Designed miniproteins, single chains, continued (3). Designs and how they scored, part 80

Each design is a single chain, and the fold is of that chain. pLDDT is the mean over its residues in the fold that is shown.

## One batch from the design tools (miniprotein)

Design m10775
Fold by ESMFold2-Fast:
Structure m10775 (fold): chain A 78 residues (1-78)
Amino acid sequence: SVEEALKEAGETISPEDVVELAEEAAAEEDRSKSAALEAAALLLASLLSKEKQEEVAERLLKSEDPLVREVGEVIKKS
C-alpha cells in the first residue's frame, strides 16, 4: 500500500537528511530555491517517526539561523 511504502521510505530517511536540507535552505541566496529546500525538509520530516521528528526539531531549534529554527518549530507543531 502507499502507506506501507511511505513508512519504508521514512525508515530510510535519517534525521541528518532533514537537518542538511534545512541548513541548505538557510544558506540558499535564491528565495525560490530556499523555499523549495524548506518544503523538501518538511516533507521528509513528515515521513519520520514521531521520536525522530522530535530529535530533528530539537537539533534545528538549537541553530543560530532563524530559518533553520523556523523549520524546527513547524516540525515540533506537527
Scores: mean pLDDT 79

Design m10776
Fold by ESMFold2-Fast:
Structure m10776 (fold): chain A 70 residues (1-70)
Amino acid sequence: SEVEEQKKKLIEEAKKELDRLNSLRPYILSDIFYDLEVRNIITKLRKQLLELGVSEEEAKKIARELYDEA
């Protein structure tokens, strides 16, 4: 339950970072730069989830879903 709450918090913070990045999209001239920033946010989340004890398979699934939404 504590792990589940921390997991939810990490995912929510990553979503907020992605939302902020998306709000800056009109000012970002490079699609490559935008994609790299999205990947950095998601890679950080995946690492944090693994450190929390989330399985690699579940962390990959969460990362994939967030990337597809971005």
Scores: mean pLDDT 82

Design m10777
Fold by ESMFold2-Fast:
Structure m10777 (fold): chain A 80 residues (1-80)
Amino acid sequence: SLLEKMEALIKEGEKLLAQAKSINAPQSLIDYIEKTIKQGKELLEDYKAGKITDLQAKVHLLALSGEIFVAKHQLERMKS
């Protein structure tokens, strides 16, 4: 479901944040991940409250998934 996908994104962001902190990643990357998690939580709350449509939620979820992908790529390059 769309709800499960939003919750999964938030959990993935939280795991990525823990990894970034564990390797002492730059504060700018940590801040970027924290901002993306916050946006994901706000999206989930707005969707649960019926403030946004399914289409709007899907578009925002796709954008946030892209942000998490970028953060993962940056973190992986730092581990290499």
Scores: mean pLDDT 87

Design m10778
Fold by ESMFold2-Fast:
Structure m10778 (fold): chain A 82 residues (1-82)
Amino acid sequence: MKYKAKAKAIVEGKEVEVDAEVELEGDKAKVTVELFGAKHEFEGSAAELEDGNWKVVINETKEVEANGKKYELDNLEIVIPK
């Protein structure tokens, strides 16, 4: 299933809230986020919470390029409401 959600990202040690599009595939999720005007695609793990919300986490450090600069993305967490 595809969802639009807000993602919590840690970029260069700072927490940033960004718009995300999430495609759930069982226990995996494909996540597209817009950071600094550029779109980036990641794979994450997905888990259903007791309240029916879905939580998606990307547990890898990646270098993302936006606006001619490179940024270290440490973590990305998304909660998709029911």
Scores: mean pLDDT 72

Design m10779
Fold by ESMFold2-Fast:
Structure m10779 (fold): chain A 100 residues (1-100)
Amino acid sequence: SLLEEYLKKIEELEKKKVPAEEMVEFAKEMLDEMIKKKAPLEDQLTLLRKMVETFVKKGELEAAIEVAKYGFELLIKEYPEEKENLKEAEKSLIEDIKEK
């Protein structure tokens, strides 16, 4: 339900054409809240990927990279046992962004 709520919020912010800087701050707040509420790792990754995809679609590549790095840093800190897998996922996502 928290994931569904935040996915709807992202769609609303996208429709309102909120400035990229403001969307980055909302993205960071949503990611922090997902960690705080101990949402499943898969839900956190889904939200992170959706936010990055939204920035890429808007042509805001620097914002997409900033949010990706912030999100993966939070996840690595919270799930140190997944560190290697998360680092590879981060690298792949950032490389994909740079090819857009």
Scores: mean pLDDT 84

Design m10780
Fold by ESMFold2-Fast:
Formats: structure tokens, C-alpha cells, sequence
Structure m10780 (fold): chain A 90 residues (1-90)
């Protein structure tokens, strides 16, 4: 399908986003925001962020359920560290 082809061709995030359903777009936005926050907080490297983003997009392309499952995984991994950093910064 067009979404899988765009992922395989390493299309831009904006092009991939346009090919998603509204539900898939919601998961994509939440995941991208979480990865950007983790990268800015120094919790992950740019290489790790790029890999997690690639994995998130692939999981979303499989199904909304798989995309949501992977998003929940990322939330669990980064949530505690982001909360600690945010508390220290205030």
C-alpha cells in the first residue's frame, strides 16, 4: 500500500503523515512529540530517536493497535525520566 511504500522509500515525515488515517496520525503525533521531548532532555541520542521513530512508523503501518502498543512502550520507557527532568528544571 502507499503508506508502506513511503516508509520503504524513506519519505519525509510529512508525506508519511498525509498517507495515514486520522487515528494513525494521532499515534504518529504523540510518538513524535514524545521522542522529541526525550531527545531534548538528553534521555536518548539522535540515532536512538531516529530508530524509535522508524520503528513507530512501521508499527503504525501494520495496524493502529500495533502503533498504539509501541507508543505505550515508548511512553513507559521515557515518562519517568522526562518527569524527573521537568521537576528538576522547575
Amino acid sequence: NKLKEAIEKKSTASEIYKLMSPEQQKIFKEGKKLLDEALKAGIITKEQADKYFEDLVKEIAKSEKEGKRFLEFLEGVFDVQLAVRNTIAR
Scores: mean pLDDT 73

Design m10781
Fold by ESMFold2-Fast:
Structure m10781 (fold): chain A 58 residues (1-58)
Amino acid sequence: SMELEKEALELGRRLAKEGVPLEQIASRINDWLVDQGVPLEEASLLTQRIVRELEAEL
């Protein structure tokens, strides 16, 4: 969980640097977490936390 959260945050940071809109970053992080086997509800909550962290950095 913590390792996946770190990887998802790093993915989000890369996408933000590439100019991807935050809404699309959120969608891509959520899809990636689900693809890694994270349950939909947990993936949604993790995505929300990561998006808040990215907004604080932007």
Scores: mean pLDDT 84

Design m10782
Fold by ESMFold2-Fast:
Structure m10782 (fold): chain A 77 residues (1-77)
Amino acid sequence: KVEEYRKELEKIIDEFREAARSGDINKLEEVLSKARELLKKIQEEIAKDPSNTELQRLKADVEALIERIERLIEKLK
């Protein structure tokens, strides 16, 4: 399950890099939506297993990505 979320995060990072390079705000907003959905899934799993350090680290990685996407969108608007 952690491995599955890690693969989802890697795909979102790849989509973010592509959207960021093109400056496509609509694509960045789609990527942001995907990152927020992934964060929600990870938070639900952490609620079931709060001692899982891999999930906690993954949550931090997704939160950092969300902040980065949001900052870029604000600069482009």
Scores: mean pLDDT 84

Design m10783
Fold by ESMFold2-Fast:
Structure m10783 (fold): chain A 95 residues (1-95)
Amino acid sequence: ETEELIEEILEQLENTPDKREQFLLMVEALIIASRDAKKEELEKIREEAKKTVESLNDEEIEEAYEILKKRLEESSGGETLFSKMYKAVEKGLEK
């Protein structure tokens, strides 16, 4: 189920201190949520997210990461996906 896939990625985010890896995981979670993806689609989505991140240089990744993190923070009222992702990102950075 889509929610289970998202929860697994949020758990990975909480244990990921690297901004590039966090950005990849955030992209994966957003694609999964936007498409209401099933487990059968997960591998294809991961390859798509990886391809997207690999198409960016280090400066573009840093800019995209900061923009996305700011959007998550601005949307972090209540128990939304964005609120959960923001909390997971912050927890990961503590490591």
Scores: mean pLDDT 79

Design m10784
Fold by ESMFold2-Fast:
Structure m10784 (fold): chain A 90 residues (1-90)
Amino acid sequence: SSIDVMLEHVKEALEKNETEELKQIYSILEQIKNTPDFEKRKELIKKLVELLEKYYLSGTNASDEQIEYVKKQLKAFEEHLLKEYEERLK
């Protein structure tokens, strides 16, 4: 449940700093969780990764450590979601 892990992380981020960008990310995560169509889900996953990267690169002075953490999480998250998609094609 990589989606559930990310939802918790985004909820924590929203509690610290409520932004429209974080609300968009949260919305996309909920859409991914509730979307039965795998092609739509894959598109939402790509959009999520794009939004997460933009969130850390636009408008906030993220430290190098924070950027590395986010990129690591994004790579792990994307790969895990792609694997979940692949498993459901059985």
Scores: mean pLDDT 73

Design m10785
Fold by ESMFold2-Fast:
Structure m10785 (fold): chain A 107 residues (1-107)
Amino acid sequence: LKEEVERLFEEILRLLEEIRAASTDPEFQQQLADAMRIIEGLRERALKIEDEEVLEKIKELAREMKRILEELLEALRAGDLEKAEQLWREFSLLVREIAELIGEAEK
């Protein structure tokens, strides 16, 4: 389970880097860099969690994040900026959900 969570975060970070390379917007590139720092911190914290139920929920959220980022990368490559912006908002909400879940598990 921890290995699956770790792999999902590694895949998410790789997708964020590809999205950053596909973007020409400096503001969005900065948002992506900030998101990568947050995700790296969440990965380190998630791997310290022993609660299997919490890890399973993190895994589900991470899978959803990966799916959204894959769609976002496709939208950017297609020039669909409205869809890319919507998908980035959805991704940001999932980042907050994972952060809240990890924060509760650390209490």
Scores: mean pLDDT 85

Design m10786
Fold by ESMFold2-Fast:
Structure m10786 (fold): chain A 93 residues (1-93)
Amino acid sequence: SREKVLELVLEAQRIFDDYVEGKITPEEARARLKELLDKYGVSEETRERIDAVFDRAEAGMAAATSPDEKRALADQAVGEIRRILLEEEAKRE
């Protein structure tokens, strides 16, 4: 359902917001994202694609020199997750 994809993306955005703000560790952010994907019944193939997005975001944020750069990387990661989930939903129609 498109509504469920949008709900998942909003919850993923909250995880990345907490990560960028230093409220949670990268390990905790990854764990919360995995729990979120499991809750929404995301396929193993789609989960692997999203794990790759998180890996890139984690590496980028570790190298980032400013809060603005970390925010941009988080927003990019959430945007990629949204695209992946909408692509997968389209295949289910």
Scores: mean pLDDT 86

Design m10787
Fold by ESMFold2-Fast:
Structure m10787 (fold): chain A 94 residues (1-94)
Amino acid sequence: SMEDQIERLRQELEEMLRKLQTWSDEEQLKQLAAFTEMLLSIASRMSVEEVEALLAALEEVYARLGDTLSPAARAQLEALLAQLRALLEEKRAA
């Protein structure tokens, strides 16, 4: 189900963020960029309601783990959330 896909994406983000400090700064940004590209591709095919649920799930992870990230990694995650919000507004306007 889409709910199961959203929960898997939430879990994948949380797992990545928890192990992020085991990677170099360069690898952290590369992994976050790859996750962003994959996530936006999936979200582009979602309904407004599904993107709202996805955004809420990822914002919950950010609220819990954001302060554990380097400034650069935090900025990349904030950029991901901003791109999801922009996509949501684009879908609402259509």
Scores: mean pLDDT 87

Design m10788
Fold by ESMFold2-Fast:
Structure m10788 (fold): chain A 59 residues (1-59)
Amino acid sequence: REELKEEIEERALELMKENGLTDFDSLKMAVRLVAKERGVELSDEEIEELAERIGKSLE
């Protein structure tokens, strides 16, 4: 599960960089989209946690 979360985080970060987006709502949307593509069901809380981690990585 943690490995899948890391893959989701990396892919969502890639999508954000590709589209030049850094806002939190876009981060949550990217995480949801990637999780759906990977067949992983995440809670709203898990989506927010991943979005926060990705946001901290965007410098």
Scores: mean pLDDT 76

Design m10789
Fold by ESMFold2-Fast:
Structure m10789 (fold): chain A 90 residues (1-90)
Amino acid sequence: SYLLELIKELAKEMLKKNEEYKKKYPEYSSELDEIEGLLKQILEEEDLEKALELLRQVRRKLKKLKEKSKNEELKEAYSLYVDAIDRLIE
């Protein structure tokens, strides 16, 4: 599926950035580990509907992290990835 391939490419990019944030913000390691787990599940998924549900879960986790942290770098990442997710889901 073309859309599934796009979702997996987005997940790969988010995983790279998530690794950087885990090193830079160890205080958010628990939340970032949850996001990492969901992104890794997306990469192994072959069903579009399941991949979309996992992507929606990532979106919810990013929103919660933004509300909790008030960190500008994480807020920027949230905005970028949520916008990308919304464009794929619509």
Scores: mean pLDDT 81

Design m10790
Fold by ESMFold2-Fast:
Structure m10790 (fold): chain A 91 residues (1-91)
Amino acid sequence: GVEEAKKLLEQARELFKQALATGDMALVRQAIKLAVEAADLAYKEKNKELIEEALKLLQEILRNLPEDAPLDLVLEAIAAILRAIGLLLDL
């Protein structure tokens, strides 16, 4: 539901905030995963605004990755962004 998607986005934002404070890349991976889950739920509910919010968060995550971030994490963030764009185009 819409409320579940909003909750997942709030959790993703909090994990990303913690990752920025701690440098913990595992928290970045969790934030990406939750943002994707939120986008998928928002798509099921046909809620374009929530998919756009998830996309914005994923773009912010990619932009704020450190220069020495693992390549697999960078690729995971890019894949998540492309997925969110695909969901928006399929609405």
Scores: mean pLDDT 89

Design m10791
Fold by ESMFold2-Fast:
Structure m10791 (fold): chain A 100 residues (1-100)
Amino acid sequence: SPLEQAKAELEEILEMAKKGEPVEKLLEKLKRMVDTHSFSTLREAAEEVFRELSEEDLEVAYELLVKLSKYAHEHNEDKRVIDFIKMLGLILTEVKEERE
């Protein structure tokens, strides 16, 4: 399903980040997700993936989103990509607050 594909793609990006892959490669994968999926599917995938992450992996995701946001802004990326990164940040913040 599109949801299961989006979840798997997001999980792959997080694993690549944990392995120290460069932000440019991670952003390329993220841009492909934005081109492939509806925003509603991307939101649902992010909510489901982030809720299943460990505390350590949530911190990795947070650091990744900070780096992605900075890189996307500095390189004048498409608004849809910037909006997706913002959405991921909001969902991550909500999940972290629910666990405090």
Scores: mean pLDDT 86

Design m10792
Fold by ESMFold2-Fast:
Structure m10792 (fold): chain A 95 residues (1-95)
Amino acid sequence: LKEKGDEYYEKGYVLLAIMYYASYAYFTKDAEPYLKAGKIAYENGMYQTAIELYEAALKIDPKNAEAWRLLAEAYRKMGQVDKAEEYEKKAREIE
């Protein structure tokens, strides 16, 4: 049930939406809500939070090429180009 996360985000409760999706992902062991939470964090300039959420998603599903690309984008925003390039390479190897 991801509906409460969507509801919080629609109401402008960005931090509550992130926390809800992350908690849902943690209890369900599903990578996708972590990716959704990370994308919301990234869109709101919370790049370090996005990195942590994408890393949590990858611990559940390390073959998710999208998660590796998103992680690389977040590291680029933080100025960590070497890590961004490493994670882009991982995404290409999975596809």
Scores: mean pLDDT 82

Design m10793
Fold by ESMFold2-Fast:
Structure m10793 (fold): chain A 88 residues (1-88)
Amino acid sequence: MLYRPDEVVKKLLEEIGETREEYTWSEIYLGLLKWIIKNNLYEKDPSVPPGTVDVSDTVLGELLGVSSLDIYDMSLLMQTLESRLTEV
């Protein structure tokens, strides 16, 4: 199934070179991971669980309403983003 991202998600994808109008869920998830990597948002503090990303003061954090994100919780990410995506 294909989805059209809203303006905010589209802008995040454009920052990693993705300019398509429609994406699969897997492509959107992978795109967000690439955006996180490109912006060096991985926490390197050994007291923080692996895969935790500080998204405070970022567009992604504002979009999701969170200050930190577990990149391995794909289901939570997809559920939160569902309202920002239009099925086609």
Scores: mean pLDDT 74

Design m10794
Fold by ESMFold2-Fast:
Formats: structure tokens, C-alpha cells, sequence
Structure m10794 (fold): chain A 102 residues (1-102)
């Protein structure tokens, strides 16, 4: 069905984003972390515009993703050299992306 095709596409997108963010974390490249977080925000915005059906649990996960990405941006603006703190937030983003990919 169309709904099953859309769900599989969303799963693949979130899985790919989780992988990209993991690679950025492993690289220690803070700019790669921020760029990947930006791509995640665009993906969330596109999904909202497309009006995909969501469970209350999926909505809560998406809201937490937006919150964490905003926290990542704010922490970078305050101290771009806090690589450890930025990685800790990014690891939390990865966990939510992996949950959305299920």
C-alpha cells in the first residue's frame, strides 16, 4: 500500500541520517555534526509539510529531535570547542533517529 511505501521510505531516510551522524561523531568534525543536524531539521520540516500520519509516540520523538538539534546549535554558538559536549548531544540525536527508523 502507499502507506507502507511511505513508512519504508521514512525508515530508510532516518536510518541513513543516523549513519551519517554516527560517522560525523566518529570523525570528530564539529562542522560535519552541525551540517548533518541541519539536514535532519530539513527532513523533519519536509515530513511535516507532507502531512505523514504519525502516532503520539512518533510526534514526541520528532519534538525531542527538534529540541536536541536546537540545543546542539546553542551549545556550539556558546563554545564551539566543546567537542565532547556536542558529541554527547549528537549521540542522543542518533538514538532518536534509530527509534524513528524502526
Amino acid sequence: SMAEEERELRRRVYESLAKALKEAIESGDVKALLMTAGVIMVALAVERVLGAPETPEERELREELVRLINELDKRYAKNPDDVKGLKEIAERIVRILEELAK
Scores: mean pLDDT 83

Design m10795
Fold by ESMFold2-Fast:
Structure m10795 (fold): chain A 64 residues (1-64)
Amino acid sequence: SLDELKKKKEELQERVDELAARTAALLADPTASREERREAILEEARATMEYMLQYLKIKELEKS
């Protein structure tokens, strides 16, 4: 249902916010490896894409 999709979007937004904070912390940490920073960026990017795709699904259903 649309409400279930909206709930999933909110959960994905919370996950993106958590991962963004983690990425920022790792980028600010001089002891973090390049590999750790790269992996954090990629994980945040994947979560952000999933959020955006979920948002698009909701928008398309609202227009239908």
Scores: mean pLDDT 86

Design m10796
Fold by ESMFold2-Fast:
Structure m10796 (fold): chain A 62 residues (1-62)
Amino acid sequence: GLAEEAFERGYRAAKEGAATGDAAVAAQKARDSSLEALSTGDLEAGHAAMRGAARGIVEAGA
């Protein structure tokens, strides 16, 4: 569903940002994916994108 797709998008964006070694790039990609999801008017999708991004950042930092 839209929430699962938003989660995967946020997760991927954060992982790509983390791979650059630049925390600002990782944060910007996570923010952009969350704002894109929120632009659909679906708050659950926005929340899912933020959770995905957070998960990607945590795993990259481990």
Scores: mean pLDDT 72

Design m10797
Fold by ESMFold2-Fast:
Structure m10797 (fold): chain A 68 residues (1-68)
Amino acid sequence: SALEAVAENAKAQSKKLAEEGLAGSDEVKREAIESLRQMASMLRSMGPKTEEAAKFAEEQAKKLEDAL
């Protein structure tokens, strides 16, 4: 379904943002954290089918915060 596709795409984007953040400067990490948290919030507003993708984005943000 469309929501499953959104969840899969969001997980892929979260992974790319985290990889770029880990390789980048502290400023890049902070920007990636903000983007990931905003994405997680949006995914949670879409209902339970995107909840796992939202949690994944939050986990990636936490990983970047721990690297600061």
Scores: mean pLDDT 85

Design m10798
Fold by ESMFold2-Fast:
Structure m10798 (fold): chain A 94 residues (1-94)
Amino acid sequence: MKKIFLKVVEVTLDMAAEHPGISKEEALEWIEKNVSDEEVKELLKKLIEGDKEVIEEAEEFLKKLQEEIDKLENGEEIPDEEINALYERLKAAN
């Protein structure tokens, strides 16, 4: 699994929690101020700008991530600590 896309998801959740209903312009400003990881920052900017290759990679990642979350929701064990941490975070937000 591409760990960089997991960080992108985590940062997106941080932004959504802090600023619900954020516009594209506000999202770009938030990313510049709050994202210190240059690789995560570049991927987020490319996703917002509509870079097709990055969007396709993100969609493939999200599909695989959703499959792992579905397993956790069904009571299966996942041997990935980062996915377990993300799932616990998502449960805490609800």
Scores: mean pLDDT 75

Design m10799
Fold by ESMFold2-Fast:
Parts: structure tokens; sequence; C-alpha cells
Structure m10799 (fold): chain A 65 residues (1-65)
């Protein structure tokens, strides 16, 4: 169940987000941005800057709080 797994991973990341190291946040920003934007990794990398990926990830984290 991809949706349940993604939700579990994102919930874990949101729960830990304030206490995450910068390296851990970077690892999860891409996954969070993919989920928020509904994009595959290749499409995300081709069409979005790191700043846009970070903004999308933070938007998802804020929405799930």
Amino acid sequence: DLEARNEENLRWAVERWPDMSEGERRSFRRVAAMYELGLEAAELAANHTEAEIEAAAERLVERLR
C-alpha cells in the first residue's frame, strides 16, 4: 500500500521535523515535495530547483501539523 507507506513516512518526518538535523531534512524534503506536488522523482528533479523542493516540503509539513 503505497499511500499508507507514504503517509507513514511523511507523518514520521513531520513528527521529527523540528528536531531533525539539516542532513535528515534534506533527505526527506525531496520525498515530501514529491508527495505535495504529486510528481515522480525524475519530473521533480527536471522541473524544480532545490529552493522550490524545500518550499513544497515545508508547505506539506505545515499542512500536516
Scores: mean pLDDT 68

Design m10800
Fold by ESMFold2-Fast:
Structure m10800 (fold): chain A 68 residues (1-68)
Amino acid sequence: MTCTITVKNENDFTVTCNSNGTLTTVDGDTFNLVNGKATLSGKLPTTITLSDGSKIDITTVVTSINYV
């Protein structure tokens, strides 16, 4: 799996991945990737849970970070 993060500001992010999953933030909030994309408000996500239940550290799959 590969992901990119687009940062609008310190609290607003878009995560785009080549597979679906569930993002979890440090505060325990969850956001579903729909067609590989989720828009978040709050803290950066720390983990992705895949459809098979496996968990991955998001920092291992992020290939680029873009500021807009």
Scores: mean pLDDT 79

Design m10801
Fold by ESMFold2-Fast:
Structure m10801 (fold): chain A 71 residues (1-71)
Amino acid sequence: PILDNLSPEELVKKAAERAKGLLKKIEEKKGKEAALKEAEKLVEQLKKAGESLGAPEIGEKAAEELKKFVE
């Protein structure tokens, strides 16, 4: 499978890219406040993904970048 061929860093980066795309679509359809609420959930998911992959610092960095992207 494609995901099994990615490093933990690449997996977290792909998750962050998808999250950014999703947040832009939510902002376009439902506005900034809805995007900010979804960003809070996605930030937590990125942190957990990093922890699950044994790279918590990568997950935390991706979560921080996502938070700054929406703000």
Scores: mean pLDDT 77

Design m10802
Fold by ESMFold2-Fast:
Structure m10802 (fold): chain A 75 residues (1-75)
Amino acid sequence: MLSSAELQEMLAKSEAWWAEQAPTLSPEQQALADRLLAAFKAVIDDAIANNEGDIAVINARIRERALAILAEALA
């Protein structure tokens, strides 16, 4: 079970990694990446707000939102 501090650290590391990749992406890829990162941040923020530390539950929510975004972007 992850603490809120561990979830915040995970989010910060993900944001830093995406910022590092951003200059290598096309504008369309950057827009998609920004949408995916925003969805990831929303899931982590919601998990912290609801004291949810189950990584399996968090991963399922991330997957659901990511698939919805990809389905819209690739349709």
Scores: mean pLDDT 78

Design m10803
Fold by ESMFold2-Fast:
Structure m10803 (fold): chain A 74 residues (1-74)
Amino acid sequence: SRQERFLEQVRAAGALLLALAERYDFPEEVKAEIERLLQEAERHAREGTEEGFRRAQELVQRALDLLREGIAAA
């Protein structure tokens, strides 16, 4: 289903983002915030609604922005 595919994509993206944050020795606070954003994204994706998917995408983008900022600051 669309919800299942989207949830799988959010989980795959989350695993990759967390692995990159670990590889670049991000502070635990930043890793925790990325993890929190990804958990919220999964919650919204599970709603199976257009609005839920949009919010999930926004949350994944915030996690990606934190990763980009962390790499740029290193």
Scores: mean pLDDT 82

Design m10804
Fold by ESMFold2-Fast:
Formats: C-alpha cells, structure tokens, sequence
Structure m10804 (fold): chain A 74 residues (1-74)
C-alpha cells in the first residue's frame, strides 16, 4: 500500500511537472520512479541542477499532487 501510493504520487508528480514545463524536474522524478535514482540522489540533483525558483515550484506541485492523491484514497 505505502509503496503503491508512493509510486502513484511520483507518477502524477512527473505528469504535473511536465505539464507545468518543468521538464528537468519531471525527468528526475521519472528516474526516481524507474529506480534509476534514489530519493537522496534525486533531491541532490534537484538542488544542483534546478534554480531556486524551479525548486520551489517543483516542491509546490509535488505537495499538491501528494495531498490530492491522499484525499482521493480517503
């Protein structure tokens, strides 16, 4: 359940980031989803490769997707 929920949240987050034009953030989330990056490696890559503005927007989108996914399952 927890693993399945995490996978669904990551998938929706990647889609939302792509739709918002945050293609690099979306690519990193896709690699995390595919198991090519750990959560820590993905977080480090985001800090290194994204501007502070892009990081804030990606975090906002991820938080909103997580909230909506949890609310849908509840």
Amino acid sequence: MEEELAKEVLERTAEALEKAGLLKAAELVRKLLEGKLSSEEAADAIKRELSPEEQREAQRIAAEVAKEALEKLE
Scores: mean pLDDT 76

Design m10805
Fold by ESMFold2-Fast:
Structure m10805 (fold): chain A 86 residues (1-86)
Amino acid sequence: TRAELAYEVHSAPADKLIAEGKELLKLPGAENQAKGQQLIEEGEFTRAVMERPDELLAIPELRERATKVLEESKKVIGEIIEELNK
């Protein structure tokens, strides 16, 4: 389905952010820990928005952030679909 295609396309960027964050958390230092945690949170949030957009949009504090993730995702999906249709 198109939902499965959307999920597959968007999961890769989220997984990359989480992996990069985990690598930074293995390094000593408060700066590496802070950056690592931020990347993991950004990746987990991106994944959650792709899996459960309605749930995230229902939370007022997260609505703006979730909307931004969805807008960026629509652009990426659009570019991929356009490439596939050529």
Scores: mean pLDDT 72

Design m10806
Fold by ESMFold2-Fast:
Structure m10806 (fold): chain A 64 residues (1-64)
Amino acid sequence: LPPHVEMSEEEMRELMERMEKEMTAAIKAAKAAGKSDAERQALMQKVLDEVWERFHKERLEELA
């Protein structure tokens, strides 16, 4: 896993917007697929974790 790096204000805003966008999309898709409330909660947690990890990896890769 990539190490936690201190982020700028712009990076924090981008991360928050990305998390909100992906979480909203995932919930909408899960609801359309007939997922239970418990499944949607688990999916939200998984999406938030994956977005955080992908964001850090992507930033490190793009800066390289």
Scores: mean pLDDT 73

Design m10807
Fold by ESMFold2-Fast:
Structure m10807 (fold): chain A 58 residues (1-58)
Amino acid sequence: RRPSIGEVVAYLQEQMERTGLSGKEVADRLGEILGRTPRTAAEDLEVLGEAIERGIEL
């Protein structure tokens, strides 16, 4: 299932609150876990969406 933009935003805010990381730092750490290196905002959104689909938490 593909997450909505609202689901991605809520997930990102939750990860930021739990970790103290910035949004970019959260995307980068999730990218490392997923074996990806996001370089654009669109790639950051793809990484966040995949993390939600896989139930990954930082």
Scores: mean pLDDT 79

Design m10808
Fold by ESMFold2-Fast:
Structure m10808 (fold): chain A 88 residues (1-88)
Amino acid sequence: SNAAIVQDIRAAVTPIVLGVDQIDDDTILRVGGAINDVLTAHGIPGSQITPLGGRALRTARAARRAGLSPQQMVDRVTQAVGDYLDTL
């Protein structure tokens, strides 16, 4: 289910984002990689992974630009991916 995918994304992304003192470009790329791995494990086709990954990275960068907390970034990224999945 999409809810299970969103939960697995939250579980994978949380330690990456909360585990660093500063959310740099490397951290955002690791977030994208973790999301890709979760989507792949759930059998999401590559054609859908590409736009989902793009949305996740744009959302993470926007949260960083806005000065949101690490937890708020996790919440925004997981919500954005979940919203996109619900449109498929």
Scores: mean pLDDT 87

Design m10809
Fold by ESMFold2-Fast:
Structure m10809 (fold): chain A 96 residues (1-96)
Amino acid sequence: ERIKQLLEEPLSSFSEEDIKLAKKYVKRIKKMFPNSDLLKRIQKHLNNSEKASAVLGQLIKEAKLDKYEDDSPEELFYKAGEKLTLILDDLDEALN
């Protein structure tokens, strides 16, 4: 429901920083896990919809995934990967 509500908002209601956050997170995952399925899924959302990118950025912020910058690569993947997978699953359901 939250993701569906966010997708109903106009793109102008989202911060440019939300889109930048999503792209920054992709670059970090690509550096640490270039062959990850999570990387493929998140890049699919960024390529298919600017609004999905903005929503993803907002959800990354709400889940505090951006706060894992100081964690080791393994800890970042474990903590953020689980939350990110749930976010991506919800986005896939809301967009279909």
Scores: mean pLDDT 68

